# Ledger of designs, part 68: designed miniproteins, single chains, continued (2)

Each design is a single chain, and the fold is of that chain. pLDDT is the mean over its residues in the fold that is shown.

## One batch from the design tools (miniprotein)

Design m6513
Fold by ESMFold2-Fast:
Formats: sequence, C-alpha cells, structure tokens
Structure m6513 (fold): chain A 55 residues (1-55)
Amino acid sequence: RDAENRAIVAVANEAIEKPMTREEVRQKLLERGVSPEMADRAVAALERQGLLAPP
C-alpha cells in the first residue's frame, strides 16, 4: 500500500544517511505501521544494498 511504501522509503533514506542494524530498521518499519512481511522484505533489500550496519 502507499502508506507502507512511504514508510519504507523514509526508513531507507535514514539508512542511507546513517547505516542502521537489521533490528533497528525492522523496528522502525513496524513502528510506522508496515506489516511484518513487508518489513522483512525491506530489511532484506537494504541488506542486499549494503545499507545495514553490522550487529
């Protein structure tokens, strides 16, 4: 949905400015109302792009 897409883009922009851990990204997405399934996909995409910090 459009609202979930906006939340994902916002968190992705934050990760570009300052790399966040997988857990931080996932929590931010859930707090913004993204479903767990979409949050997991977004986290995987950011990990693939190298935008996640190590744990």
Scores: mean pLDDT 77

Design m6514
Fold by ESMFold2-Fast:
Structure m6514 (fold): chain A 73 residues (1-73)
Amino acid sequence: KRLEEVYKEALKEIDKLLELIKELGGSEDAIKAVEELKKKLEEMLREGSPVKKFEEILEHLKVINEELEELLK
């Protein structure tokens, strides 16, 4: 996959994580942590980090979001 495609998918998963945390009544600290992760991804893109790092983050976010969706069942 191209770097920009993986990056955009990671941002989608972060936005999904933020909404799931809000639905679960998560703390302001949890919301801030997700926003800081979004900033970190933007920094990694500017720094020219390899696509592999974005793929690892994307996979981790997908697992977290899947677990949180099950909790909302």
Scores: mean pLDDT 80

Design m6515
Fold by ESMFold2-Fast:
Structure m6515 (fold): chain A 73 residues (1-73)
Amino acid sequence: SAAREALERMRASPEYRPEVVEEAEELLRLAERLSDAEVEEAIARGRELAASGVVDEEAARRAFAAYLALKER
C-alpha cells in the first residue's frame, strides 16, 4: 500500500524523530482496523465537524485514519 510504503520510507530516514514514526504507525494501524461501517461513520463525523468549525482532535484523527483506509480499500 502507498501509506505503508510511505511509513517504511519514514523509518529508513534519519530526519524523522522516533515519536513521529511511532504516531504514523499507530495512525496506519487504526486505519487498517476500521470496519467499512466505522470508516463511513468517521468520515461523516469529520464532515460534520468541518461544517460546524468545532475542533475535536480525536475525531479529526479518526476521520483522517478513515480516509487512509478508504484509499487502501
Scores: mean pLDDT 77

Design m6516
Fold by ESMFold2-Fast:
Structure m6516 (fold): chain A 64 residues (1-64)
Amino acid sequence: SLEEELKALEEKMEKVLKENEEFVRKLGLEKNLSEEQIEALIEGVRQANDAMLAIQKKLLKEES
């Protein structure tokens, strides 16, 4: 069902977000970025993830 597909997508995207946040935090520490700079980059990752989720949800709804 569409509801099951949307739930699976949300769970997958949450996992991807966590992995990307960890990657950005590690890379930022290796590059000696400040905590403020790292948090700004992580906020950007969250915004990009939210935008991608919105696009994918719209595509799933339009295929019904």
Scores: mean pLDDT 83

Design m6517
Fold by ESMFold2-Fast:
Structure m6517 (fold): chain A 81 residues (1-81)
Amino acid sequence: MEERLRRAEEEYERKIQEIRDRGTAELTRLSEQAAAAKTASEHQKLVQDGLAAIQRYNEELRRAEEEKQKRVEELEREARA
């Protein structure tokens, strides 16, 4: 049971880290583009794109954490049954 629980936690931690890495890379690119923007309109557009990206990645992270919690609860229930 303990090994099964550990493997599930490792799998979800990798998934969560992958989402974080993708989000960081995208936000870094948008930040660099915003810093290089020559017009207020371009800067504003990139800031809005960045906010939208933050919301998307926060939602993905929340879903992944919920999936992890449910899976851990299922495994713990099996161990106690």
Scores: mean pLDDT 81

Design m6518
Fold by ESMFold2-Fast:
Structure m6518 (fold): chain A 92 residues (1-92)
Amino acid sequence: MEEAVEEAERRLEEDLKKSGLSKRAQEAALEAFREGVKRLPELVKEYMEKVKLSEEKAFERALVVLYTAAALIGIGVEIDEKLEEERKKKLE
């Protein structure tokens, strides 16, 4: 399980680099993923108790949720940066 988390983080980092997202957006996404991973045991337990999934399936779903949330945060930061650039262009 720990190895799967490390693999997911490495894949996220590589996907972010290949996506052309800004350095700030990439760092925000990675930070969000690392923060989410700290809550992974709680999320796995909730999926097991509420949805009655096996530990393996609960872990897989929790990891996908954390990966997706991190990617969306990165995209959000990039959108915010582009809006800031547009505002600066309007102000000369």
Scores: mean pLDDT 80

Design m6519
Fold by ESMFold2-Fast:
Structure m6519 (fold): chain A 61 residues (1-61)
Amino acid sequence: GAMEEALRNVDIAAEWLGWSDEEREVLRDFVRLVFGEESPNERARKLYEAYQGGKADAAAA
């Protein structure tokens, strides 16, 4: 599905850019949050909250 493809693309990008396992995990969990899943990753949750807040503020204007 679309989420699995997005997660695979994150893994490819992480490998190509030399990201750490921690950086890869944050982005994988962020993708999961974007697709409506929950994540225990605090950094991913903070990124998702900022993303949603920015979207909500733009829509409210």
Scores: mean pLDDT 75

Design m6520
Fold by ESMFold2-Fast:
Structure m6520 (fold): chain A 115 residues (1-115)
Amino acid sequence: SMAEEAVRLVREIAEIVGASEEERKELETLALLGYVRQTTGLVLELIARKRGSERAVELARQLQFAKSDEELREIVREIGRELGIPEALTEELIEAILAGDLVRALRLLLEVARR
C-alpha cells in the first residue's frame, strides 16, 4: 500500500539523518496516517538539524502552520536555499506536498537526505 511505502521511506530517511527512536516513531505514525505537511516538515527539520542550519530548522517547523499554498511555497523555497537543495528538486517537492502526494514528497526528501 502507499502507507507501507511511506513508512519504509521515513525509516530510511530517519537512519540517514540520525533521528532518535522517538522521532522515528513519530515519523512512522505521521506517515501511516498520511499527514503530508507534518511528515515532510519533520523530515526537513531533521535534515536541517543534521546539517547545522538553525534557520532551516525554524522554517521547517513553520511548514505545518502554512495557511496558503503561496506561504508553503515561500517556506519550502527558503529551506531549499538554506540547505543548498537544487531549485528544480525544491519545486518538485513543493508540487508533491501541495498535491498531497506523500510518497512522492518522501522519495524527493530521501534524495535530499542522501546529499
Scores: mean pLDDT 91

Design m6521
Fold by ESMFold2-Fast:
Structure m6521 (fold): chain A 63 residues (1-63)
Amino acid sequence: SELEEIIDRLAAAVRAGREAAGRTVPLSDEELRERIRAALEANAERATGVATERVKKILEEEK
């Protein structure tokens, strides 16, 4: 699904950023993906813009 692709890309970016700073992410890949999913859901609920409408539609399809 599009949501899973977005989560995968965000998880990779978070890990790359931490590694570039000489650190590791203390979460497993699965835990990191779960937290990103929760953040996307929270963002969709608070959002007012066009990009966030697309996120809401992706989340509705995932349900």
Scores: mean pLDDT 65

Design m6522
Fold by ESMFold2-Fast:
Structure m6522 (fold): chain A 55 residues (1-55)
Amino acid sequence: GKKYRVTADTLAAGGEVVELKKGDIVEVLKEEDGVATAVYKGKIILLDASKLEEV
């Protein structure tokens, strides 16, 4: 997927809640209806796509 930067501190949903900080890098696999499915440190997570900026 493409690399994206988190633009603001946020929570992501996965098998457990994942706390993301501004400046964290995630790899986006897909985006649908404003929700990004991404990989962060080996976990698949769902987060608000509006909190992401392409790097």
Scores: mean pLDDT 83

Design m6523
Fold by ESMFold2-Fast:
Parts: C-alpha cells; sequence; structure tokens
Structure m6523 (fold): chain A 65 residues (1-65)
C-alpha cells in the first residue's frame, strides 16, 4: 500500500532531518518515488515532480530550523 510506504518514508525523512542530514532525507524521498514507479502507482514524470516538490519542502523545513 502506498500509505504504508509513505509512512515508512516519512519516518526515515524525519529521522534524517533530526540528525541534520538533509541530503539523506532527500535520498529517502528519491527512493520512495522510485518504489512508486516500480509498483506502477505513478509515472516517471510524476515521480520526478514528486521528488522536486518533496525535496523543496525538506530544504525549506531544514532552513526554517
Amino acid sequence: MSQQLQDETDRKVDEALRRGDVETAKQHVRDYAQKLVDLGVISEEQAQELIKRQTALIEERAKAM
């Protein structure tokens, strides 16, 4: 299920951000998007857009801290 995969990814991103590892948090998002494409849930184009949106949010969150 995409929700369970999202929850796992959110946990990994939050953990990485707690350590100050913004790049690791972004990598978890990329891995998540790749998984969704592999599962046929989204297209490659949608995955790239999701990565861009999520990594931008991660960067904003990190800078706001």
Scores: mean pLDDT 80

Design m6524
Fold by ESMFold2-Fast:
Structure m6524 (fold): chain A 75 residues (1-75)
Amino acid sequence: DDVVLELVKRTIKSVIKDPKTAEEINQTLEETARKESFDKALDVAEKMMIEAGVDEKLAEAIRNSALTLHETLQK
C-alpha cells in the first residue's frame, strides 16, 4: 500500500510547482489514507491539485492511474 502512496506523492511533487503546496497535499493524502481509505485520499488529493491550479484532466488521470495501480498491485 505504501509503494503506490509513494508513487502518488512523487507525481504530485512533479505537477505542483510550489514545493510547500505539494507537501501540504501529500500530507493530507497520507492522513486521509490512514484515517479513512486510499480511495478517499486520492479523491481529496485530486480536488486539492485542481484548487492548486493543476489541469482538471491531468488531476483526474493521476487519480485514476493511482487507483488502478493500487487495485492491481495490492490484491
Scores: mean pLDDT 81

Design m6525
Fold by ESMFold2-Fast:
Structure m6525 (fold): chain A 57 residues (1-57)
Amino acid sequence: VEEEIKKLEEKIKELRKEIEEGKRTGSMSPLEIEIKEGMVALIEGVLNLLKEKIEKG
């Protein structure tokens, strides 16, 4: 069950890296950057709720 949490953490890490690279290379539009940053915030919120719920299985 902690595996789901780990996958979400990895997804957040991947999205953050993608955002950073998009900003660095200029390959990502400002709107797309904002959308992805919003997605990271949403996933972090879900992750926190899952940690609270699943912490003990």
Scores: mean pLDDT 78

Design m6526
Fold by ESMFold2-Fast:
Formats: structure tokens, sequence, C-alpha cells
Structure m6526 (fold): chain A 58 residues (1-58)
């Protein structure tokens, strides 16, 4: 399973983005063009910038 670990807090600036806190582990659903992922956190799905997370296999 691909997981994205948040390196810092992030506040969504668009309605299609997820907000998260440092240390949150998000489930990676899809890797998208433009250095983004589609992820799930606490039952919510949305876009996450790759610059704020570390992606790894779990």
Amino acid sequence: MLVAKALSDYKAVNEDELSFKKGDELEVLEVLPGSRILARLNGEEGLVPLSGVEVFEK
C-alpha cells in the first residue's frame, strides 16, 4: 500500500485539496501529473502536493 507521510501542516487553498497536519499518514490512491497525488485521510479524498509529503510503500 502506498502511503504519503506529511512533513508539515498544510491548509487546503482549493476545494479539491485535503488539509492535513505534520505526521499524518495519507493513503495514496493515484499519482497525478504536476507533482500531486490523489489521497484519502479520515474518509475524505482530495489532492495533495508532493512537495509536502514523503511517499513510501507499507
Scores: mean pLDDT 81

Design m6527
Fold by ESMFold2-Fast:
Structure m6527 (fold): chain A 71 residues (1-71)
Amino acid sequence: MKPEEIPLDEIVERYKLDKKGELVSEETVTGSGNGIELYAATVKASNPGYEVEVEKVDENTVKIKIYKSPE
């Protein structure tokens, strides 16, 4: 089998938010699915108390959005 990169749609689903407050920051990231997942996980770990969402832009580009916790 060919090595399979994590699909961006799967990363988007994993980091989808049911509840979110105000948008704090947004960053556009281009890379492999595995690289994007690692970066998103790092962003989430580095921002305790904030919510992180990943939005697909194209086949290898996402927006990583940081939101305030909904109060």
Scores: mean pLDDT 77

Design m6528
Fold by ESMFold2-Fast:
Structure m6528 (fold): chain A 73 residues (1-73)
Amino acid sequence: MEKEKLREEAEKYLSEAQKAIENGDFDKAVEYVKKAIELYKKAGDVETAEQLREDFAKYFESLGKKEAAEKLK
């Protein structure tokens, strides 16, 4: 099912975002998170997409990465 493939791709991007965060590459992390959010929206999982945006924005702010957090809004 196409929606299932979109969710699997979103999960892969979230994994890549986490690796980017651990490497200190917050620009790549933001791009990967945005790709995951877009894929969840395309899958119809709008609430999941909005929750991810909020959670990652708060997480980036907690790390002192305000610009990265603002890019998710």
Scores: mean pLDDT 84

Design m6529
Fold by ESMFold2-Fast:
Structure m6529 (fold): chain A 57 residues (1-57)
Amino acid sequence: MREELLEKATRGVRALLEAGMSPEVARQMVVRELVAAGVDEEEAREIAEEALKRVLE
């Protein structure tokens, strides 16, 4: 479900930013994780972008 993926992506972005990674790197890493989990690349990019926006607020 898209909401579950977005929640996972949001947690992933937050963890990566806390680890000292840039927003661009965090977004790219989350896209890779979502694709590895079977999400389409276009959808993974959209979810990762939305997650990053939510974290940066």
Scores: mean pLDDT 81

Design m6530
Fold by ESMFold2-Fast:
Structure m6530 (fold): chain A 80 residues (1-80)
Amino acid sequence: MLSRDERVALAQKLVKIVRENKDNPEEMLKKIEEFLKENPGWDPESVFALVSSMVDELIKDEEERKKIIEKVKELIKKVL
């Protein structure tokens, strides 16, 4: 499994992807999928918790947040 320091570094990279792509959900989901494929040592529960928390903070439209969170959930199940 990944070390604690590696997990923190990966969490920071994932947060950056969500922040940089908050205005383009399609690109955000694509970059999250690529990131997860490159980093298969993450547990799905932790990844989902982190991404959904960031989406809740950064995406102000409630319906858009729900759509993104649902797609992220499907993506994590598909990749991890």
Scores: mean pLDDT 76

Design m6531
Fold by ESMFold2-Fast:
Formats: structure tokens, C-alpha cells, sequence
Structure m6531 (fold): chain A 64 residues (1-64)
């Protein structure tokens, strides 16, 4: 589904941001921005965006 594909992209955004940006706070902010833009582009609901943010933040923490 579109949501399952978005979840995989959210995890990838988090891993790439952590790898590319030395400052963890800046990496987190980039990840959140990319996830919000992805949700907007895909027309996802606020509940689905919240789920993507939770997945992205878990991936961010695991990549640190």
C-alpha cells in the first residue's frame, strides 16, 4: 500500500540524515521535514503522518 511504501521511505530518510549530518538535532529536523513533505505529496491524513513521524524517530534513534 502507499502507506507501507511511505513507512519504508521514512526509515530511509532517517538513516540517510543521520549518516550525512553530524548534528543529531539537525538530522532529526531534516528527517521530520522530509516525512512531512512526503505525507503532503501522498495526501496522507494527520493520523498517518503521526505514524510516519513515530517510525522515522525510531529509525533516527537506532541510526545514532
Amino acid sequence: STLEEAKKKAEEYARKAVAAIPDPRAARQLTLREVEELAKDLGLSEEELKELKEIAMRAHEEAL
Scores: mean pLDDT 86

Design m6532
Fold by ESMFold2-Fast:
Structure m6532 (fold): chain A 107 residues (1-107)
Amino acid sequence: TRAEEAARRAMEAGSEAGKKAVEAAATGVGGAAAGVAAIGAGVEGWVAARAAGGPEAAREAAERAVEAARAAAETARRDAASEEKAEEAVEAAERAAEAAREAAEAA
């Protein structure tokens, strides 16, 4: 139903935000390890929430992935060559936050 679709979108958006953050961090020479570590925490949270199930768990996981993605994107921005990938990570994180809110409202 609608609540299930919203929860799935939140999980998917959170996963994509984490993925974009990894890509952003990977283009930076000095900050890659810190960026990967930050989004790793978000991804683990998302996996745990998906195993538990439910819209609230999906929302919390998506929010954690958003925070991790933004931290990784900020690390990548310190390298001028990584700016475009950092922008993509931030945009993906914002979409994940919106999807998380929709999942909470649909519950």
Scores: mean pLDDT 60

Design m6533
Fold by ESMFold2-Fast:
Structure m6533 (fold): chain A 80 residues (1-80)
Amino acid sequence: SAANKQLIEEAREIIKEAEELIKKTEDEEIKKLLKKAVELAKKAIELVEKNPDDPEAQFEAEILVSLARMMLQVAKLALK
């Protein structure tokens, strides 16, 4: 579905950006936050890939991606 594809693309972008920031920072607290964002985004991808036609799984994955995005944004603000 288009919704699943968009969610997976958003989650993959979060993972990519977070992993690049993990590589560039030495701040242990920021690394923890970024690693958590990666974990949640990966969980969201797995959830929709295993349950592609389940609207409840899609909704849960949307929450996970939103939380991962929030964590990434907090980390980016902390790095300024």
Scores: mean pLDDT 88

Design m6534
Fold by ESMFold2-Fast:
Structure m6534 (fold): chain A 82 residues (1-82)
Amino acid sequence: MEELKKKALELSEEAIRLAMEVLRRVPEDDHKALLAAIGAVLRAIGYQIDAELLIEKGKYEEALEKAEEGLRYVKEVAEEYL
């Protein structure tokens, strides 16, 4: 169970880190890419909050699934706009 909690937190942190890297790397004059990058950061934060709330409830498998969903979303934005 603790391994699931650790993985959920690690994936959530990776998602936020990747989203911030996307935001840093998009061109300032590409407004579509910039808005998508900002959206990815906000979404990654939302998924991390959801995962942490699930961890507090002892729902580690659901927390891991939520963290994986968040990372997948950010990777899709990175693939489309970078």
Scores: mean pLDDT 82

Design m6535
Fold by ESMFold2-Fast:
Structure m6535 (fold): chain A 84 residues (1-84)
Amino acid sequence: SMAVVKLTLSEEVKAEVGDWVVSETTQAVIGKVIGAKGKELWVSAGSAEAAKKAAKVGDKVVVYNEKGERVGESTIEGVEVKEF
């Protein structure tokens, strides 16, 4: 099932809607940014199970824009997954 993943990050990443969130630890794509506020990112994921595997507390994430340019990096401090 699809999911929205709320990531709480150690540092604010100035991500824009449409940016991609990738686990640097596993190199797995978590999903696409649908919202950002302070240290919180909301990410649309095609699979709740894949997202839970890719997004773990303590892992490092990298955000890439639609051009494939690195926007920023941070560490995951919190993960909440809402399935649809």
Scores: mean pLDDT 85

Design m6536
Fold by ESMFold2-Fast:
Structure m6536 (fold): chain A 98 residues (1-98)
Amino acid sequence: SELKKLIHEAVVLYTAASILYAAGEFEASQGDYKGAIENLKLAIELLEEAIEKLKEAKRLAEEAGDKELAAELEKEIEELEKKKEEVEEKLKEAEKKL
């Protein structure tokens, strides 16, 4: 289904963003602030794409009358938005070190 495809795509994007975030934190810990900035920016972009996929999935769940799935997707969206804010703060800290 389109709904399942959107959720799957969001999970793939979030997983990739998590790897890039970890790589960015590691690079910053080693003093590679340029590498950290590049990976943190990519992580933010992938998180934004994952959030948009989950918002579309939530819309489809609401149209189908699946209130439980819509509520779970809303919770996941809020968690990814918080994660994006966390990555954005790490990006600002890395940029200050240049």
Scores: mean pLDDT 91

Design m6537
Fold by ESMFold2-Fast:
Structure m6537 (fold): chain A 82 residues (1-82)
Amino acid sequence: SIMSQMDSIIDQIITAIDQKDYSSAQDLIVQLMDIANTMSVDDISNVATTIQSITDQSTDPQSQVMLTNLYQTLQQLIQQGS
């Protein structure tokens, strides 16, 4: 399932940022965006909501910036797909 692949990548992003491995997190974000481009607007919206929740729970400024940028990119993708 595409959603199972997405959930796996999100879990890997969380692990990478917890380890301060921002390079791996950025590579995983690129993979997430490649998958998101193939998804429905509703599925992208669910992913964006998950990313927002993770961002709100983060205490690390670098991860907050990275995840906020991801959230904004997902929102732009939703608008283009509408």
Scores: mean pLDDT 85

Design m6539
Fold by ESMFold2-Fast:
Structure m6539 (fold): chain A 61 residues (1-61)
Amino acid sequence: SEIDELEREILGLLMELAARDPEKAAALAQQLSALYRETRNASDEEKLAVLREFLAQLRAA
């Protein structure tokens, strides 16, 4: 699914970031965990929007 594809890309980028900046990676991983808690009952469309915004933030890191 599109969510699974976004999650795989996010995981890959977080692993790359963890290799060069573990503190920043930990902070972003904590933020991602908070987003999952906030969207646990949200629609797939809302989850996709939130994950896309997080991916954009992660790419800027």
Scores: mean pLDDT 84

Design m6540
Fold by ESMFold2-Fast:
Structure m6540 (fold): chain A 78 residues (1-78)
Amino acid sequence: MEKGKEEYKKGLEARDKGDLEEAIEHFEKSARLYEEAGDYHSAALAYGLLSQVAHEAGDEELAERARRKAAEALRKAR
């Protein structure tokens, strides 16, 4: 899915610039788009990066929610 991949790439670019809030927004959009497309492997990757960036931003609640969603997506991918 092109749109999910585009948002994922934007999230990586924002993270590399240190724009953690922007990275969170793009990884959230990427993960949702991949879930909607049934691409659970890519959704899990996006949720994994969302968890890491949320932790860096000090949002532990979002980091934990994203970690759980990544695990759920991996489970659906099998």
Scores: mean pLDDT 85

Design m6541
Fold by ESMFold2-Fast:
Structure m6541 (fold): chain A 73 residues (1-73)
Amino acid sequence: KKEEAIKYLEKAIEAVKNGDRQAAFDYLVKAIELAKDNPEAVELLRQAAEALSKGDYEKAIEYLKQAIEVVKK
């Protein structure tokens, strides 16, 4: 469900802001599974995962926020 995917994306953003990298990745993986029927959201989440893996937390948060807006459509 869209609502469930959005909740995990919001939790991922919170985890990134709190410096909990492992929790951020775990929530991101769950969000990808829930949003896999939305190719635009999946691409943004892939970009967020790449940013997280490179330690670019600012870009990761930007991609996660964009994914939330796409999922809300």
Scores: mean pLDDT 83

Design m6542
Fold by ESMFold2-Fast:
Structure m6542 (fold): chain A 88 residues (1-88)
Amino acid sequence: SIREELRKKVDELVARLEADPAVSPETVAQIRELGEKAVEAVEKGDFRTAAIYATAMALLAVSTGSPEAVEAAKEFIRAVDEAMEKAK
């Protein structure tokens, strides 16, 4: 299911951020929350809300100063975009 695929992607994102010493535990928790909200929005067909959460996540990842965190967030956002296209 789309939910299970995207939740796995949230877990993969969080694992990458937790391994990054530049990313605080508080920022990891915030990005997890945004990821979970994006997944819920995709499942409900609320693609506008999903895009808003994805944008917030991208800004938060940039704020860490870690290029690796930005790359991890971009990969998750791509997965959200692909799931939205499949759900249409």
Scores: mean pLDDT 83

Design m6543
Fold by ESMFold2-Fast:
Structure m6543 (fold): chain A 55 residues (1-55)
Amino acid sequence: MKFTEEDIPELAERLAKVLGIPREEVEQAMRDVLAEHPDLTREQVITETARRLLA
């Protein structure tokens, strides 16, 4: 149930398409969230990443 770095490329591409933000920016934000909060679920990482990018 842990979110891993191998999940980042697929989820970052999907989220980038939804938000209209470059995949590289979404991927970096996801990595930053995971580094700060390694115990978050996949859903929590996606939510926090979107919150940061839309703020």
Scores: mean pLDDT 78

Design m6544
Fold by ESMFold2-Fast:
Structure m6544 (fold): chain A 95 residues (1-95)
Amino acid sequence: SMKEEELKKKQFALFVLFLRVRDGADEDEIIDAYGRLVHGKAELSPEERKRLRERIAELKRNYLADIAEQQAKLLKKHNPELAKKYEELAKELKG
């Protein structure tokens, strides 16, 4: 649907901006950059800024979950108990 394609575009933009936040960029500068790229304006409403912060936090949790899953795979042969703990952490982080 058109709504699904719009959501995919916004999620891709947020993912790119999350990579900038991960690399130590200022969160407010990143949110302003999102406004310019997606809406053609830097100033976003307080509600929109709050939603973007929540989405950045979600992307960060998903990224950490993926790292936990990778650690589980690496440890599965040599430390299966620790691998299971990483798998459980990844499930918790994903919701």
Scores: mean pLDDT 73

Design m6545
Fold by ESMFold2-Fast:
Structure m6545 (fold): chain A 77 residues (1-77)
Amino acid sequence: MSPEELAEKAVEIVKKYINGEITPEQALKEIRDLFKEAGLSDEEAEEVARKVFSLIDRNGNVDLEKVKELIEEALKK
């Protein structure tokens, strides 16, 4: 799975959370599971999921490019 595909899927999970379709705990779990499928450890996936959540702006939007950059940095290990 490419960093672009991971970023797009992570943003979709965040949108579900912002729209009230899933809980914060469910969103964090889905993003973590997504990154574990990409080859990250449990600890790395949890850290990346938390950082993705920190990128949510005051209007409930997430910058896809910033999410992609964060994923690329995590995958460089």
Scores: mean pLDDT 79

Design m6546
Fold by ESMFold2-Fast:
Structure m6546 (fold): chain A 58 residues (1-58)
Amino acid sequence: SAEEEARREEFRRQMRKILERLREMEQAGDPRVAALRRALQEMLEIHNVTPAEIAEWG
């Protein structure tokens, strides 16, 4: 449905923002980045977001 599509797009938008924050943390040398990236990856896989799709987000 349109509502489900809108929710999936909002989810992807939020995930892109989280990935941007993780890149900032990685640049700062935050040791928590690896664990947070794994948790995010698991969440994205549950929602059928592939590593290739993530790479396309930039």
Scores: mean pLDDT 77

Design m6547
Fold by ESMFold2-Fast:
Structure m6547 (fold): chain A 74 residues (1-74)
Amino acid sequence: MLSPLELAVLQALAAHGPLTARELAELLGVSQSAVTRALRRLEAAGLVERSRDAAGRTLYRVTQKGLEALREAL
């Protein structure tokens, strides 16, 4: 079962596209460390993927599996 923060992170990524941990923290009004911890759990579960942009920033995006989990949680 997804925690409230994990659910909020998945919803934000589904709505706004690829985001950094900082952008997610600002959007959700939580600490970047809390977001990073949630993202690590979601990535380990295959619900989120990470990539690097042209500036070398780490971007996160929801996977199809993540979208399925989000639908089940709603």
Scores: mean pLDDT 83

Design m6548
Fold by ESMFold2-Fast:
Structure m6548 (fold): chain A 69 residues (1-69)
Amino acid sequence: SAELRELLEKALEALEKGDVETAKEYLERAMQLPASATVRAALAEALEALENGDVEGAKRGVRQALKLL
């Protein structure tokens, strides 16, 4: 969906700026939207990476989710 794509693009921009709090907020909002199982799994991996302090892993997860849309 367009809304899901916009949230993921904003999350990626926040991660690139080092704004982990804002990125997490956008990803949590994205998780509330309808998505395929594969997109949902990529978003869950991105959130888990952020909980572990792995910003690069989170960026990879968000990019993968965007590619799957």
Scores: mean pLDDT 86

Design m6549
Fold by ESMFold2-Fast:
Structure m6549 (fold): chain A 68 residues (1-68)
Amino acid sequence: ATFEEHVELGEALYKAGDYEFAIHAFEIAIEQEPDYAEAWRNLAKALEAAGKTEEAKEYYEKADELEK
């Protein structure tokens, strides 16, 4: 599957409330395109929704770093 397919899958899973599967899809996307800030932000959103707030904070910071 392409990077874009994993991002779309993660977004669909997040919208459905399947946060753990969304996290996994975004992790695969980041493995394919580690410099794409939006994927890190989407991972952070999914982690936050799953209650992993401290981990989410680290990945929001990573996304912000990549956008500069």
Scores: mean pLDDT 83

